# Designs tried in a protein design run: designed miniproteins, single chains, continued (5). Part 35

Each design is a single chain, and the fold is of that chain. pLDDT is the mean over its residues in the fold that is shown.

## One batch from the design tools (miniprotein)

Design m17192
Fold by ESMFold2-Fast:
Order: sequence, then C-alpha cells, then structure tokens
Structure m17192 (fold): chain A 81 residues (1-81)
Amino acid sequence: AVEEIRALRREVLSSDLPEEVKLLTGTALQEAEEAVRAGDLETALATVEKGKEIAETIPDPRAREFALEVLERVERLVREA
C-alpha cells in the first residue's frame, strides 16, 4: 500500500496536470501514505476524498479523469490496508 501510493504520487508529479493540481494531489497522496503508516485508515480515506473533490475542479476532462483514476486506486489500497 505505502509503496503503491508513492508510485502513484510520482506518476501524478510527472503528468501533464496543471502544477497547482499536481501539488494538491501530491499532498493528498503523501498525507494518505502517512495515515496508512500510522494505521489511521479513517484519516487516509478522508484525505483521498478531499483529493477527489480537488480533482473534480480540473477544467480539462482528460486530466480530471486521470487524477480521479489515480485517487480511486489509492482509495482501494487504503480500504485493503
């Protein structure tokens, strides 16, 4: 789970997403990783949900879809942690 979240964060940071969205999404992924490491799955899920809300504000439909796909993968990793 932790390694998978780190890989997804690197994927987001190397994407063509707007820089502000990359930073906000990357922060959400980092906070989710830290919460999973602490065993606080409730906080991890809340962090992912906030990230998804930010992703919904992306004007480009393809960039929004990509960000949401990444966050959905993180949500599944957290739920299975």
Scores: mean pLDDT 76

Design m17193
Fold by ESMFold2-Fast:
Structure m17193 (fold): chain A 84 residues (1-84)
Amino acid sequence: MLSRESIIERAISFGYFASTDVRSSANPTPAQKAIAQAGREAERLARLGELTGDDSIFDRTYQQLQQTRQQWQQYQQAERQRRS
């Protein structure tokens, strides 16, 4: 399992990249909006876990981060395939 710091760092990084993708679109798809929202939620949970020290919050954050990261990677791969 990742350290608390690593979870927070990854959640922030993921949210940044997902939000950038959404921001670049004049009309974001539901998938893009969902991924960006999930990234922001993971960051909120990670920060809450850091403040409270509640390991269950970090477990939930880690699971959500992994799922949303996989979805985002699949989305990016599909976009690259479309542009190639």
Scores: mean pLDDT 66

Design m17194
Fold by ESMFold2-Fast:
Structure m17194 (fold): chain A 92 residues (1-92)
Amino acid sequence: SELERLLAAAREATAAAEAAADALRDPSTSKEEKLALLREAKAAAEALAEAARALEAAATDPELRELARLAARAAEDAIAQADALMAAVEAE
């Protein structure tokens, strides 16, 4: 189901974001490793945005459409944050 796809994508996006955040806080993590994890976090957020759009298109239930819109917004914010963090790491 599209809802199951959304929930799976949300779990993956959360895990990838946490891994990237941990790497950013660890002074032993290389610039290249930080960028790789940020790229993974961005890809997971893009997959979440796609799953959210698919659910919104498929859902007839207003509550599921609202959930999809909220998830899409959260994913777009996560993508923008990953892009900003990648730019900051590259500038180091």
Scores: mean pLDDT 91

Design m17195
Fold by ESMFold2-Fast:
Structure m17195 (fold): chain A 98 residues (1-98)
Amino acid sequence: DSIEEELERLIEEARELLAKETDPEARALLEELIELLERALELYKKAPEELRELTEQAIKLAKEAIRALREGNLLEAGIYVGMLAIVVGVMELLAKKA
């Protein structure tokens, strides 16, 4: 499957989850997750060859975050969103060198 298609699907899944969510902490994590995924998609589109491996890691972390959010495990979700933020930060750095 295309990395872009996978990211777009995860963004849509997170938006659907946010639309149904009433817990303020879970909503904040979903909003951050959506922002990070949208940024990863923008960066990947600019430098797909350089960012492929990091984008695949971002996808893996986003899937884990969504799973934790669906299970109501906000601590685990927060950890995965935090790890995703670090990966997106590294993607930002590499995109500037590409």
Scores: mean pLDDT 89

Design m17196
Fold by ESMFold2-Fast:
Structure m17196 (fold): chain A 87 residues (1-87)
Amino acid sequence: LKEAAQRIADVIVGEIRELVKNKDVEKLRAFLDHLAERSERPEEIRALGDEIVKAVENGDEKKVDSLLERLRQILEEDIYNELKKAA
């Protein structure tokens, strides 16, 4: 379960990193909004998503990396809890 949660979180963050690399802010915002809607913590994910979008628009690569690491931790925890409930 833990390994599965880690891999799913890594895939999601990987998709976000590709959108960041391509500077596709509109798709990035839509993806983060969709992620928040499906989260146990929609307000926290939305707030973090807004910070990620702003950091990308400002070209703050270090801030983007820090925020994506935080998002990965939140996603791993939420996915792990979801997988435990489904078992």
Scores: mean pLDDT 81

Design m17197
Fold by ESMFold2-Fast:
Structure m17197 (fold): chain A 96 residues (1-96)
Amino acid sequence: KEELIAEAREHFDRASKLAEEAGLTDTAQAIRDLGDKAVEALENGDYRTAAVYTTAAQLIIVGDIVDNIDNPEVVEKLKEALEHVQRAARLLDEAA
């Protein structure tokens, strides 16, 4: 449903904002770009490619958590961003 895609977009936006608040502007942009690509792939019926883009966004965030492990404030925001991307991925899977 269109409503599930809209909710997924909100979760990608929340994840991007959390990465921006953490000072990770490149990560925030990557989440936004990958989220847009995932939604575009899903709207075109390419469910596998949508899953690849959501997985890529999750892996970028996990890498940034590892790179910032000594900064608990950054790690907490990135963990929340990861949860939002995971929720977006589930919503897109439900929309498929």
Scores: mean pLDDT 88

Design m17198
Fold by ESMFold2-Fast:
Structure m17198 (fold): chain A 77 residues (1-77)
Amino acid sequence: SAALEFVDTLNSRAAADAARVLIPALGPELTLQYLRRAAEEAGVDLAGEWEPGEAGSPGKVDPNALGYDVQRFEAFL
């Protein structure tokens, strides 16, 4: 999936710092929804792996694992 590849490629310190700002400001669920909407508007499909875990385990979203990059995020819009 292009969206997963996008997120995966951003696993860097700069991306982690961006995620640290986004997640505490918006929360992990809102941050993911924002990413999903941006991807949908850009015509990019988010894989189901980014859905909230089916296992009922409250997965604490790790900013380093997410690798958010605000600059690249804007490119989706």
Scores: mean pLDDT 46

Design m17199
Fold by ESMFold2-Fast:
Order: sequence, then structure tokens, then C-alpha cells
Structure m17199 (fold): chain A 100 residues (1-100)
Amino acid sequence: SMDERLAMAEAMLARAQALAADARAQYAARAGQLSAADRAQADRILAQMDALIAQMKALLAQMKANKDDDAKVRALFRELLITEGGITLLWMGLHVLLRS
């Protein structure tokens, strides 16, 4: 149903925000042990995560604005899934970086 898709989209955004918060906390804990190059790369990863979260918020707003258009909401939900996947990959990349 539409309400189920919107609830899933809200949960996906909350999960993405939690990953970004975790990423920032892990970076803060290790910043003093990183090279200048690794800090610069971590800053870029965090900025990319923030940009993708902004995209997820925009997609969710579009889904809510188009509740009567099932085909459009399905297309927007697919974009939201892809965007969440991008955040997960960035989070994994940061963990690899912070362990180097």
C-alpha cells in the first residue's frame, strides 16, 4: 500500500541518518591518528553522505506530494533505494579508510 511504502521510505531515511551519525563518531574518534590525506578523504566521504541524505529527503518529499500517482511513487521509491545503497557503500569505504 501507499502508506506502507511511505513508512518504509521514512525508515530508510532514518537508517541512512544513523549511518552518517555513526560515520561522524568513528571519524571524530580517529581523526588525530589519520594522515592529512586520509582526513581529507574522510571529509569528502562525509560530505557525499550528507548530499545523498539531502537527496533522500527530497525524494521522500516528492513521494508525499505525489501520493495519488502510484507509478511515480514506485519510481521515486526505487531512486530512494539506490540512494540508500550509495550511503551504505560510502559508510563501508570510510570504515576501510579509518582502519588503514
Scores: mean pLDDT 90

Design m17200
Fold by ESMFold2-Fast:
Structure m17200 (fold): chain A 84 residues (1-84)
Amino acid sequence: MFEEIKKKMEEALEEAEKILKSDPNATKEDIEKAKIQVLAYGTLEALVAAGKPEEALEVARRILEAPSFEEAKRLMEEELKKAE
């Protein structure tokens, strides 16, 4: 279950980067924000699949509020490890 959600997240991240990098009007901030949103929704789905829907919403919110993609990814990995 987690592996399928991780694969979907990786595919969504690649697609988001491909689309936004192809748009000359997209800013670096737009790309980073889109990537953070992918991590947040992917983590939400993973935690719901793990039977933790209330935790999923709280964690997704924290990831969306992250100041950078690197911090969002760190939070995602930390929370997914706790859910295992």
Scores: mean pLDDT 77

Design m17201
Fold by ESMFold2-Fast:
Structure m17201 (fold): chain A 76 residues (1-76)
Amino acid sequence: EAEKLYEQAQNADAAIQAGLKIRLIGDVLENGKLPKSKILKTKVTIDGKEKDVVIIQLEDSPVPIVLSSSSYEKLA
């Protein structure tokens, strides 16, 4: 499940990913909370290396957002 969401995020247009991240930051700053979303904290393998990531699937978005654990902690 988590690895498929990660692959979907990586296959998305970089501009779409950037826009979704800006939306998340804006929503947290404006409303003090994340929009309706499914949050998965997991490790993914990228080129043979494990990385800690947070995957955020917005209910109204076709593409999940991937954040580093440190970036997510700053938002939450």
Scores: mean pLDDT 71

Design m17202
Fold by ESMFold2-Fast:
Structure m17202 (fold): chain A 69 residues (1-69)
Amino acid sequence: PLATVTVPMPEGTTPEQAVLAGAETVREVPGLVEVDVDPERGTVTVTAESEEAAREGAKKLRELMEERA
């Protein structure tokens, strides 16, 4: 079974920046399966092989998206 965590996009983050942050997160965090950006809802969903990997991925994703601010 896969685990998912949904992260809100910080104010001012573009969909392009969210996609780049997601790609970097998948590359750096082991156990991540995918990162899906929903620009209409302003959210990014992390899917992983375990709940721990999903939470670590969500944490990294938040940090990368907020780095621009």
Scores: mean pLDDT 79

Design m17203
Fold by ESMFold2-Fast:
Structure m17203 (fold): chain A 63 residues (1-63)
Amino acid sequence: SAEEEFGRAVREAAEKYREDGEKTGEAAEEAGRKFGLPEGGEYVAELARKYGGEKLLEAIERG
């Protein structure tokens, strides 16, 4: 599903960029646009810029 593809893209970006919240955020915005979830992409990008990719990964893995 689009939601599953979006989640995968966000996880891959967070793992790749880790402490680079800006690059993780840009990747999340791009994934949101690509999969038709622009609000989701914007929200995740805000979290990535504020907390960084490692903290975002922890949140995803925790649920």
Scores: mean pLDDT 78

Design m17204
Fold by ESMFold2-Fast:
Structure m17204 (fold): chain A 82 residues (1-82)
Amino acid sequence: MKLSKEELIEEIIRLLNIEDEELKEKAREELSKLSQEDLEKMYKVVSSGSADLSSLSPHLRELILRFETEEGLALIKKALNL
């Protein structure tokens, strides 16, 4: 089944288990800048559960690491504002 670009973005966000709405929106913005081919490659990696990041381009690896960093940053900001 060929997923649309929008469907790939939503599935990637779901598989990354991003629960914060602001972080989800930022992820949608960053992922929407990627080509269909890059989104399909990213989806295959994140859906595998045993993701070998070496199969991804440096840019796609940076995006995955950025999402992890931004999730951590969001948690820190939430803790400081509580």
Scores: mean pLDDT 64

Design m17205
Fold by ESMFold2-Fast:
Structure m17205 (fold): chain A 70 residues (1-70)
Amino acid sequence: VAQQIAQLQAQIAALQAEIAALQARLAELETNEPENVSAITALSIEITGLQLELDHLQQQLAQLQQKAEQ
């Protein structure tokens, strides 16, 4: 269980870094091409999808942590 918790924590950290990189791209796009609404919207949807994946991994981590305390 401890090894699986460590692996999930590593995956969560990696996904958080990816989301942060995409958020930086979105900020640059909004600054340089604010009229390009379609590209801004597409990138926002991608970030939202990754955020949902992050939420699922965090739920899995919480369940494994509860199992370790039993």
Scores: mean pLDDT 81

Design m17206
Fold by ESMFold2-Fast:
Structure m17206 (fold): chain A 76 residues (1-76)
Amino acid sequence: SIEDLLEQLEEAARAEDVERVRELVAQLVKAGATMLSKNRKGKTVQEILTEALARSTDPEFIAALKEAAAQLRKPS
């Protein structure tokens, strides 16, 4: 489910696991998730990615987070 994928995304983001974040984002996109999709705690994808971006200094991981945000953002 999207909720399970988002819980895994939050864990992967805390671990700064670039490969796992990319894999989970691809699965979320295929499942129809957006930046506004929520996990079981009510935390949105946007909040998960924003928190991870604020914590990280790894340029490869930061790039992966920005790519994730672009893929999950609805066209304005």
Scores: mean pLDDT 81

Design m17207
Fold by ESMFold2-Fast:
Structure m17207 (fold): chain A 93 residues (1-93)
Amino acid sequence: SEKEKEEKRETLKEMVKIFVEAYKSGDLEKGKEKILELLEEKIENTENEKVKEELKELKEKIEKASDEELKRMMEEAVKIEKLEKELAEKLAA
């Protein structure tokens, strides 16, 4: 379970970065394409059957997502990045 959590955590971090970039650029379609490419790469490289299944389900969800749903995901990603920076600053201080 620890390796599964680490693999999911790294995938989430990469997704957050892509969504934040898409939000700042306003390029919703490019953001979607990059997320789908990332998920496909992670699916191909994972040796964990459960992680592979969850990533496939996530990929299908993103493929079917409306522009409104994608915008919500991007807004959530921006909030996550901001919170992570605030927590990192408090830990360093």
Scores: mean pLDDT 82

Design m17208
Fold by ESMFold2-Fast:
Structure m17208 (fold): chain A 85 residues (1-85)
Amino acid sequence: SHLEELLEEALERHPEDEELREAVRRAREAHEAALENPSAENYRAAAEALEELARLLEERGDLELALEASIEAGIYLIKAGVLKL
């Protein structure tokens, strides 16, 4: 829920940014894959997509959404680690 709100907000704040739109699409696909097939690999893929989105948001000066995307990526990395315990 919060992650989907983040992705929608990124598109609303940056509607003409094709590179950012592609990053949001990749983050959404990775997130959906992680929900459908919970695995350390899918959780790491979601984290990587969210970190790329965070990087692009930071480059656009959207530090608030960049921080939120990085937090969501961190949560996925923690989940990936737990699956290896």
Scores: mean pLDDT 87

Design m17209
Fold by ESMFold2-Fast:
Formats: C-alpha cells, sequence, structure tokens
Structure m17209 (fold): chain A 73 residues (1-73)
C-alpha cells in the first residue's frame, strides 16, 4: 500500500516539476494539471489491484506508461 502511495506522489511531483519548467506554455501546463488529476483518481484503483494480488510487474508497467505519457506531453 505505502509503495503505491509513494510512487503516485513521485509521479505527481515529476509532473509538477515539468509544469514549473514549462510555466511559459499555458496549454502544456493545463494538460499536465489534467493529467495530475487523472493520476490522483487512479490511486484507489491501483491499491485495489495490489490488494487483489496483481503482479508487481503489471503495476510497474502502469507507472512506466504514466511517466512516458508525462514525458511525451
Amino acid sequence: MEKIDKRIEELINYAQEKIKEHADDPELVEKLKEFIESIKNLKPYLKTLAEAGVSDGYIDKIFNDIKEKIDKL
């Protein structure tokens, strides 16, 4: 559980740092803010998957996909 909370927090912080770096791009800032809200909404779902015994590898793929999407914005 705590591992999921920490990884979500790290992704949100990563997106927030990207917002700071691109503060002069309001369209990108808006997309990143919307993406942060999506990540926050994903947290209870990921906790449920972890409780259900879904593999660490599958959860890792989800986090990696999210980070890749942030990088591509």
Scores: mean pLDDT 80

Design m17210
Fold by ESMFold2-Fast:
Structure m17210 (fold): chain A 97 residues (1-97)
Amino acid sequence: MLPRLEELDEEEREIAEKRFEEELKKVIETLNLKSEKQKELLKEAVKLAKEMAGLENEERIEILKKLIEEKDEEYIELVLLAYQALSASLVLAAKEG
């Protein structure tokens, strides 16, 4: 299970947040997110990704199932990309901390 950002030590949290911001900038550039609607969807996706980071694998699968049933593909893609960016940032912070 990956820790939540708020469960990290102050130093590890600062490293993780900085790395996460860098990874999110890459997502924005790669997907060319230009519209306010896309930017707002990314904010919501980031919020959900942060919640998912503190959960067990089975709980994350249940969230993804609900997203597939209730949300469009664009939102699901943004959630997965935000979660990957956050996961990478948390792993890097743990190695640097």
Scores: mean pLDDT 76

Design m17211
Fold by ESMFold2-Fast:
Structure m17211 (fold): chain A 81 residues (1-81)
Amino acid sequence: SAEEFLEEAKKEIEEKAKEIEENAASMTRDQFDAALLELMELASKKFREMKEKLPKEVAEKIKKELDKHIRELINRVLAAF
C-alpha cells in the first residue's frame, strides 16, 4: 500500500541518516558533504520508485510527507556535524 511504501522509505532514509550522525564526528567536511549527497540520492530514488508505482495524486500526497521527514532528518544530521 501507499502507507507501507512511505513507512519503508522513511525507515531506510532514517537508517542512512543515523549512520551519518554516528560517524559525523570523525568526518571531514568533504566526507560529510558526500554523505549528505548520498542521503539526498536515496531520497530521490525512493521518490522515483513511488512516482512509478503509485497514481499521481497519491504520489504527490506521499511526497509532501516524505519531503517533511527528509527535511527533519537533514536538520538533525547537520546538528550532529
Scores: mean pLDDT 81

Design m17212
Fold by ESMFold2-Fast:
Structure m17212 (fold): chain A 78 residues (1-78)
Amino acid sequence: SVEEKIKKLIEKAIQKILDEYLSVGDLTDEEIEQLRDEIEEAIKKILNGEDIDSLELPPYVLQELKKLKKEIEEIKKE
């Protein structure tokens, strides 16, 4: 289903962003959960039409979110 594809894209983007943060520094399980929640909230805002460039996030994260938004919009157009 379209919903299933979107969920998989979101999870894949979250995991990729978390992997980049984990490669740069040592995060506790609590910090990882907090970061995941922040990313999920950012994704919700973007899907509701908020401008990605208004988010105070690292360039890499903004790039991944832009890619995710584009992929989701393409799936919804089908």
Scores: mean pLDDT 77

Design m17213
Fold by ESMFold2-Fast:
Parts: sequence; C-alpha cells; structure tokens
Structure m17213 (fold): chain A 94 residues (1-94)
Amino acid sequence: VAIVIDPRFKPLIEELFPDAEIIETSVDTFLETLEKLHKEGKKVYAVSVTAEHTPEQISAIPPSVKVVLADKDLPEEKKNFLRSKGIEVIEVEL
C-alpha cells in the first residue's frame, strides 16, 4: 500500500510507518499523483491534507484511503467532511 504525503510530513511518516511506500506530492501535483497511482494499480491507504488543498482535491481522494494526515490548522469543516466519509483524521503539527 502507498502513503501519499506532502514532504513536510515525511519525517513523521518514516518514523510511524518505516516499511510503507512513501510517495511525495505537493498541493499542485496532488490530483496528478493520485491519477498516476490509480493507473499503476497502486492502492493508496493514507494521504496528507493541508488548508491549501481545494474542495475538489479533497473530493477526489479515492475510497481506498482510510486515514488522512491533517495539518493541525486544517479547517474543522474539511476535517468533518473527511470523517463523514468514514476516514480517520489524524492531526499533525508541522
């Protein structure tokens, strides 16, 4: 399984999931990265989300995702939207 994260989350993820396949992305490349992994048949387990991510990007998170690593400053409305999809939201202080 793959974990798709902003580079700012990488040290934390390497500590918590040392054997996970870590795919780095930015806000600008978020949708492109998810599309590429889908075409490669890779199942995404977790993604990082920041306040900079658009509602369209958040809505495009695949149903395989079970965990979102959220910047502590992510608006509560966006966190609640993710929780409403059955996704576990883990707050991370960057």
Scores: mean pLDDT 79

Design m17214
Fold by ESMFold2-Fast:
Structure m17214 (fold): chain A 71 residues (1-71)
Amino acid sequence: DVSDISLSRTSLTLKLGESAKVTVKGATGLPFVSSDAVEVKQDGETFTITGTKVGTAVLTFGNAKLTVTVY
């Protein structure tokens, strides 16, 4: 059930070229990414998000969403 997905954060702000880690409990794979402003790597339930372009990306993990702003 997609309702079992839990995010450690619901929003994230990155400078261009910075990376942050977010824990997504119940994640079975990579999220849908709304734009190319970020690169996402998965290691189990830990996702490393890197700002690659200035802009906003929404990462969708089932019914859970993480909004990433890169400036």
Scores: mean pLDDT 78

Design m17215
Fold by ESMFold2-Fast:
Structure m17215 (fold): chain A 66 residues (1-66)
Amino acid sequence: AEEAALQRAGDLGTASMKRILPPARKLAEELKARGYTADEVEALADQVGEIESGLLRTAAHLLAKE
């Protein structure tokens, strides 16, 4: 039961990432070009609504990989 629940959560996460990852990558490149750091974008994510927060945190994670 727990493994099935984790698998379903993983499938939903994968579907969400397929929708959010391309715009998050584009946003990360734009923010990097404007001189933002991963830490600054994460701080901004804490101040915005839930929908925008997810996109900004994904962009910050992509910036941190550099």
Scores: mean pLDDT 66

Design m17216
Fold by ESMFold2-Fast:
Order: C-alpha cells, then sequence, then structure tokens
Structure m17216 (fold): chain A 87 residues (1-87)
C-alpha cells in the first residue's frame, strides 16, 4: 500500500542518518529529496503529505539550531512514521 511504502522510505532515511551522520546540508537535501519523492509518487495522499511536510519543517528548525542534533531529527521521523501507521 502507499502507506506501507512511505513508512519503508522513512525507515530507510532513519537508517541512513544513523549509519552516516550526514552534514546539515546533506541531511536537508536528503529530507527534501524524500519529501519530493513521496509527493511525486503519492500526490493524492493528502494526510500522509501533510505529516511528511510538517516533519520536514520541524527538521529544518532543529538543524538550524543544532546541525548535529541527529537524535531529535530521528525522533521527528519516528513520530511521522507512527502517525502514518495510525491512519
Amino acid sequence: SPKEEVVRILKALIDYIKENKPSKEELLHLVEYTLNLIKERFPDMEEILKIVEEAYERIKAILEQDPNNYDEVIKVLEEAIKRIEEL
């Protein structure tokens, strides 16, 4: 299902962040790429898109304050996954 595919994509992003600890610039590009990928594949999944867009804005704010705050970025992504799974 679209919901399961989006959850898989977000889990892959979390795993990548944990393994590679990318720079602020790289992490922002990865999150933006992921959001655009989801928008392209599932343009009509409005609630999923809203959750992912809200996560992106929160991640941008976190990284602007602390570029090494991977734990809070991962937490935001895990919360987004939970919200999507509860739809």
Scores: mean pLDDT 87

Design m17217
Fold by ESMFold2-Fast:
Structure m17217 (fold): chain A 82 residues (1-82)
Amino acid sequence: DASTAAAQTIAAATREYIAMQRAGAPQEELEAFQAEHRAELERAEAIVAANPTPEAQAVLAAAEAELLAAVRERHNRPEAPG
């Protein structure tokens, strides 16, 4: 359905962002990625919000868990090897 497809779009963008963070992308590159995908993600979030399904919520929850794990990993790692 549209909500599940929208959730998958959000999840895919989230995973790509995580991959960029793990690869050590600079802040400017991360910001450019967010700016590029802003309108698409806002539309996808609106679709999910209009019809929140258990399937869409499960997809988003999985992506959110991955993002939180990546954020914790980044905070526990030096920004660059000394």
Scores: mean pLDDT 80

Design m17218
Fold by ESMFold2-Fast:
Structure m17218 (fold): chain A 87 residues (1-87)
Amino acid sequence: MKELLEEFLNDPRVREILLRYKRGELTPEEAAAELRAILSQYVEKVPDPEKQARLRELLDELVASILAGDEAGFQEATVRLIKELAE
């Protein structure tokens, strides 16, 4: 589980999406869609179906927070996702 979190945080595709978003090459909607696609790949690698379903819910919360500009919601979803991946 901790390995999936490390892979996600160090994924060059994630860094590229964030860089393109900061450069104005991606809208929030485009950045959210590309991040969802990558995060879904990590979620699919989780063998526990209950934990996989939980991670999908947290991913939805994370993406929704990005689209809404909700910094508090983004931080809360990130902490919950980290805890779920660490366990």
Scores: mean pLDDT 73

Design m17219
Fold by ESMFold2-Fast:
Structure m17219 (fold): chain A 94 residues (1-94)
Amino acid sequence: RLEELRRAAEAARAEMAASESLSPLELARRMLTQMPVARREHPEEFTPRQLEAVRAAEAGDYAEALALLADEAAANGADATAARFRELAEAERA
């Protein structure tokens, strides 16, 4: 747990240094890579659809994970965020 947090912090610092060179798709993939860690630390904070998105990301299906996140955003009334996630999901499928 403590070692996981330390490793995550070190990875975050390295990622922040490189983040300006990443495309929106690469940033989305990095976010999805962090979701399984966040779910492990705070499982009670995830909705059922967000848990499905985490499982898809763990399986390497980033297009499906992004599509599930778009559906969750739409269900919460965040239509602009939902549209963005759908666009990223389609780009990942291409």
Scores: mean pLDDT 69

Design m17220
Fold by ESMFold2-Fast:
Structure m17220 (fold): chain A 94 residues (1-94)
Amino acid sequence: SDLELLSRLLVELLDLLSEALKNPSKIYEQVEKAIELLEEAAKKSTDPEIKELLEKYSRELREALENKASFEELIKILQDTIGDILKKIQELKA
């Protein structure tokens, strides 16, 4: 179920990234949604390593919002989050 959880999360985060790139003025809204998705996935995960990864990126995005990070910085964190989730999915499939 962690594989299914992360696969669903990946698709949802990719959609949020796509929407942010299409409408940069909504970046803060898309990042707030990403934080909610990461926190929800962390609660549902049974793997402590996956839980820690999701909580790390949720915190990093929340701190970036509080510090009024640029569009480029927020996109970079979202891309890093997506990349690490994809890497974890590949590890679970192996």
Scores: mean pLDDT 89

Design m17221
Fold by ESMFold2-Fast:
Structure m17221 (fold): chain A 68 residues (1-68)
Amino acid sequence: MPSVIEQAEAIFREALEAGTVEALEAAIARLRELRDQSTDPREKAALDAVIEALEETRADLLAYRARR
């Protein structure tokens, strides 16, 4: 069975491969649900790091659209 961290890595990669704001927002929502359901503080910290990375990627993509 894939771990919560392995699931988070798969969600992260899939969102980046899709390359859309909508995919990034959906991935962030899914990761937040996993974070809220986790009882392990280490898993929560790892999920928070992945969520932050996706939020930064989303912000960069929105800024790129504004500059085009």
Scores: mean pLDDT 81

Design m17222
Fold by ESMFold2-Fast:
Structure m17222 (fold): chain A 79 residues (1-79)
Amino acid sequence: DSAVKEAEKLLKEIEKGLALIEDPSASLAERRAALSNIIEKTSKIIRLYMKNGYDPKLGKIAKKALEITAKAQRIMRAL
């Protein structure tokens, strides 16, 4: 399924963004850019989920993306 593969690629990019936010050598500007990128890609996954009739496989990926977004936001608020 091309939509699931696209969502999985976006999720991997979101995971890389979280790793950057967690990196102690990353600048505040780099972390802010990474958070914006995570939010944008999470929104793309949610749109794929809606456009594909709320497919359960896409729903699992969307849930994981939202959990990563929430974690990234918590880290950024603690800075």
Scores: mean pLDDT 90

Design m17223
Fold by ESMFold2-Fast:
Structure m17223 (fold): chain A 117 residues (1-117)
Amino acid sequence: SEEFERHLARAKEILETGRGKDAYLEAIRHFVRAVVLAETEEEAYKLAKDIFSNPLFPEISYAVAYAAYKRFPDSEELKKLYEEAKNRVENGLGHKDWIEEGEKIVDEVLAEVEARR
């Protein structure tokens, strides 16, 4: 959808041009909004897998995989991706506070999308 593409483009722009925690968390919010707005499991998986393939952003990878799996909870592929992303952060990759704030962003975005139904 246009809203999906718009959030994805904004997330990438913020990640490229922004600095510090606030910019990074804003990028997480836009990536999470993009994946939650995915119309299909395949679209959500493709985005989450693409982000997961970049090891430089473990907190973004985790938040997006978590959001994708919550959006499509019956997906075995998304469950596996979420478990792999979770394993990365549990083994000490990324900043613990950014991981926790990312989880809060996922829960907020999911609640916002459900309220619009």
Scores: mean pLDDT 84

Design m17224
Fold by ESMFold2-Fast:
Structure m17224 (fold): chain A 75 residues (1-75)
Amino acid sequence: STQAELDNIGKILDKSVSQLPDKLKAQATALKNKTLDEIGAILERHQDNPGLAAIQVTGELIRFVGELTDLELQY
C-alpha cells in the first residue's frame, strides 16, 4: 500500500537524519518531512501510472540527498 511504502521510506530517511550532528538535526528533519509530504503527493497523483510515480519519487529522493549533503558540507 502507499502508506506502507511511505512508512518504509520514512524509516530510511530517519536513519540518515539521526546520523547527522545535533546542530543540523532540526534542518534535516524539516527536509525529511517536506520530502515525505511530496512523495506522498506523487504517489496519490500517479496511482494509475506507477512508472511515472517511480521516476518522480526518485527525483525527490535525489533532491533530498543533495540538500542533506549541502547541510553536512556546511557543518
Scores: mean pLDDT 85

Design m17225
Fold by ESMFold2-Fast:
Structure m17225 (fold): chain A 90 residues (1-90)
Amino acid sequence: SERRELLLEYARIVSEVNKKTLALKDGDTDGLTALKKEFEQRVQRLIARADPQLAREIADSAATVLENLDKLIAEGIGGRKVLAVVTLHP
């Protein structure tokens, strides 16, 4: 139950950040940087509530999302690429 609830919350975080990224214009590097910071903060709060195994699983998934955000920031491209896969494992 708790594991399922935390994974659904993580999936919501990823989905919301992806939607916000898709709404940004090309060259909005400040917007992308702000979204990266929001994502990192939200994930860290979620990890603090998880057991060590689930925390590691969420951290590994989040590392991929952060890598994709860093690529978008480096390229100055908003809204042109699918950022992340939403994970739902009840």
Scores: mean pLDDT 76

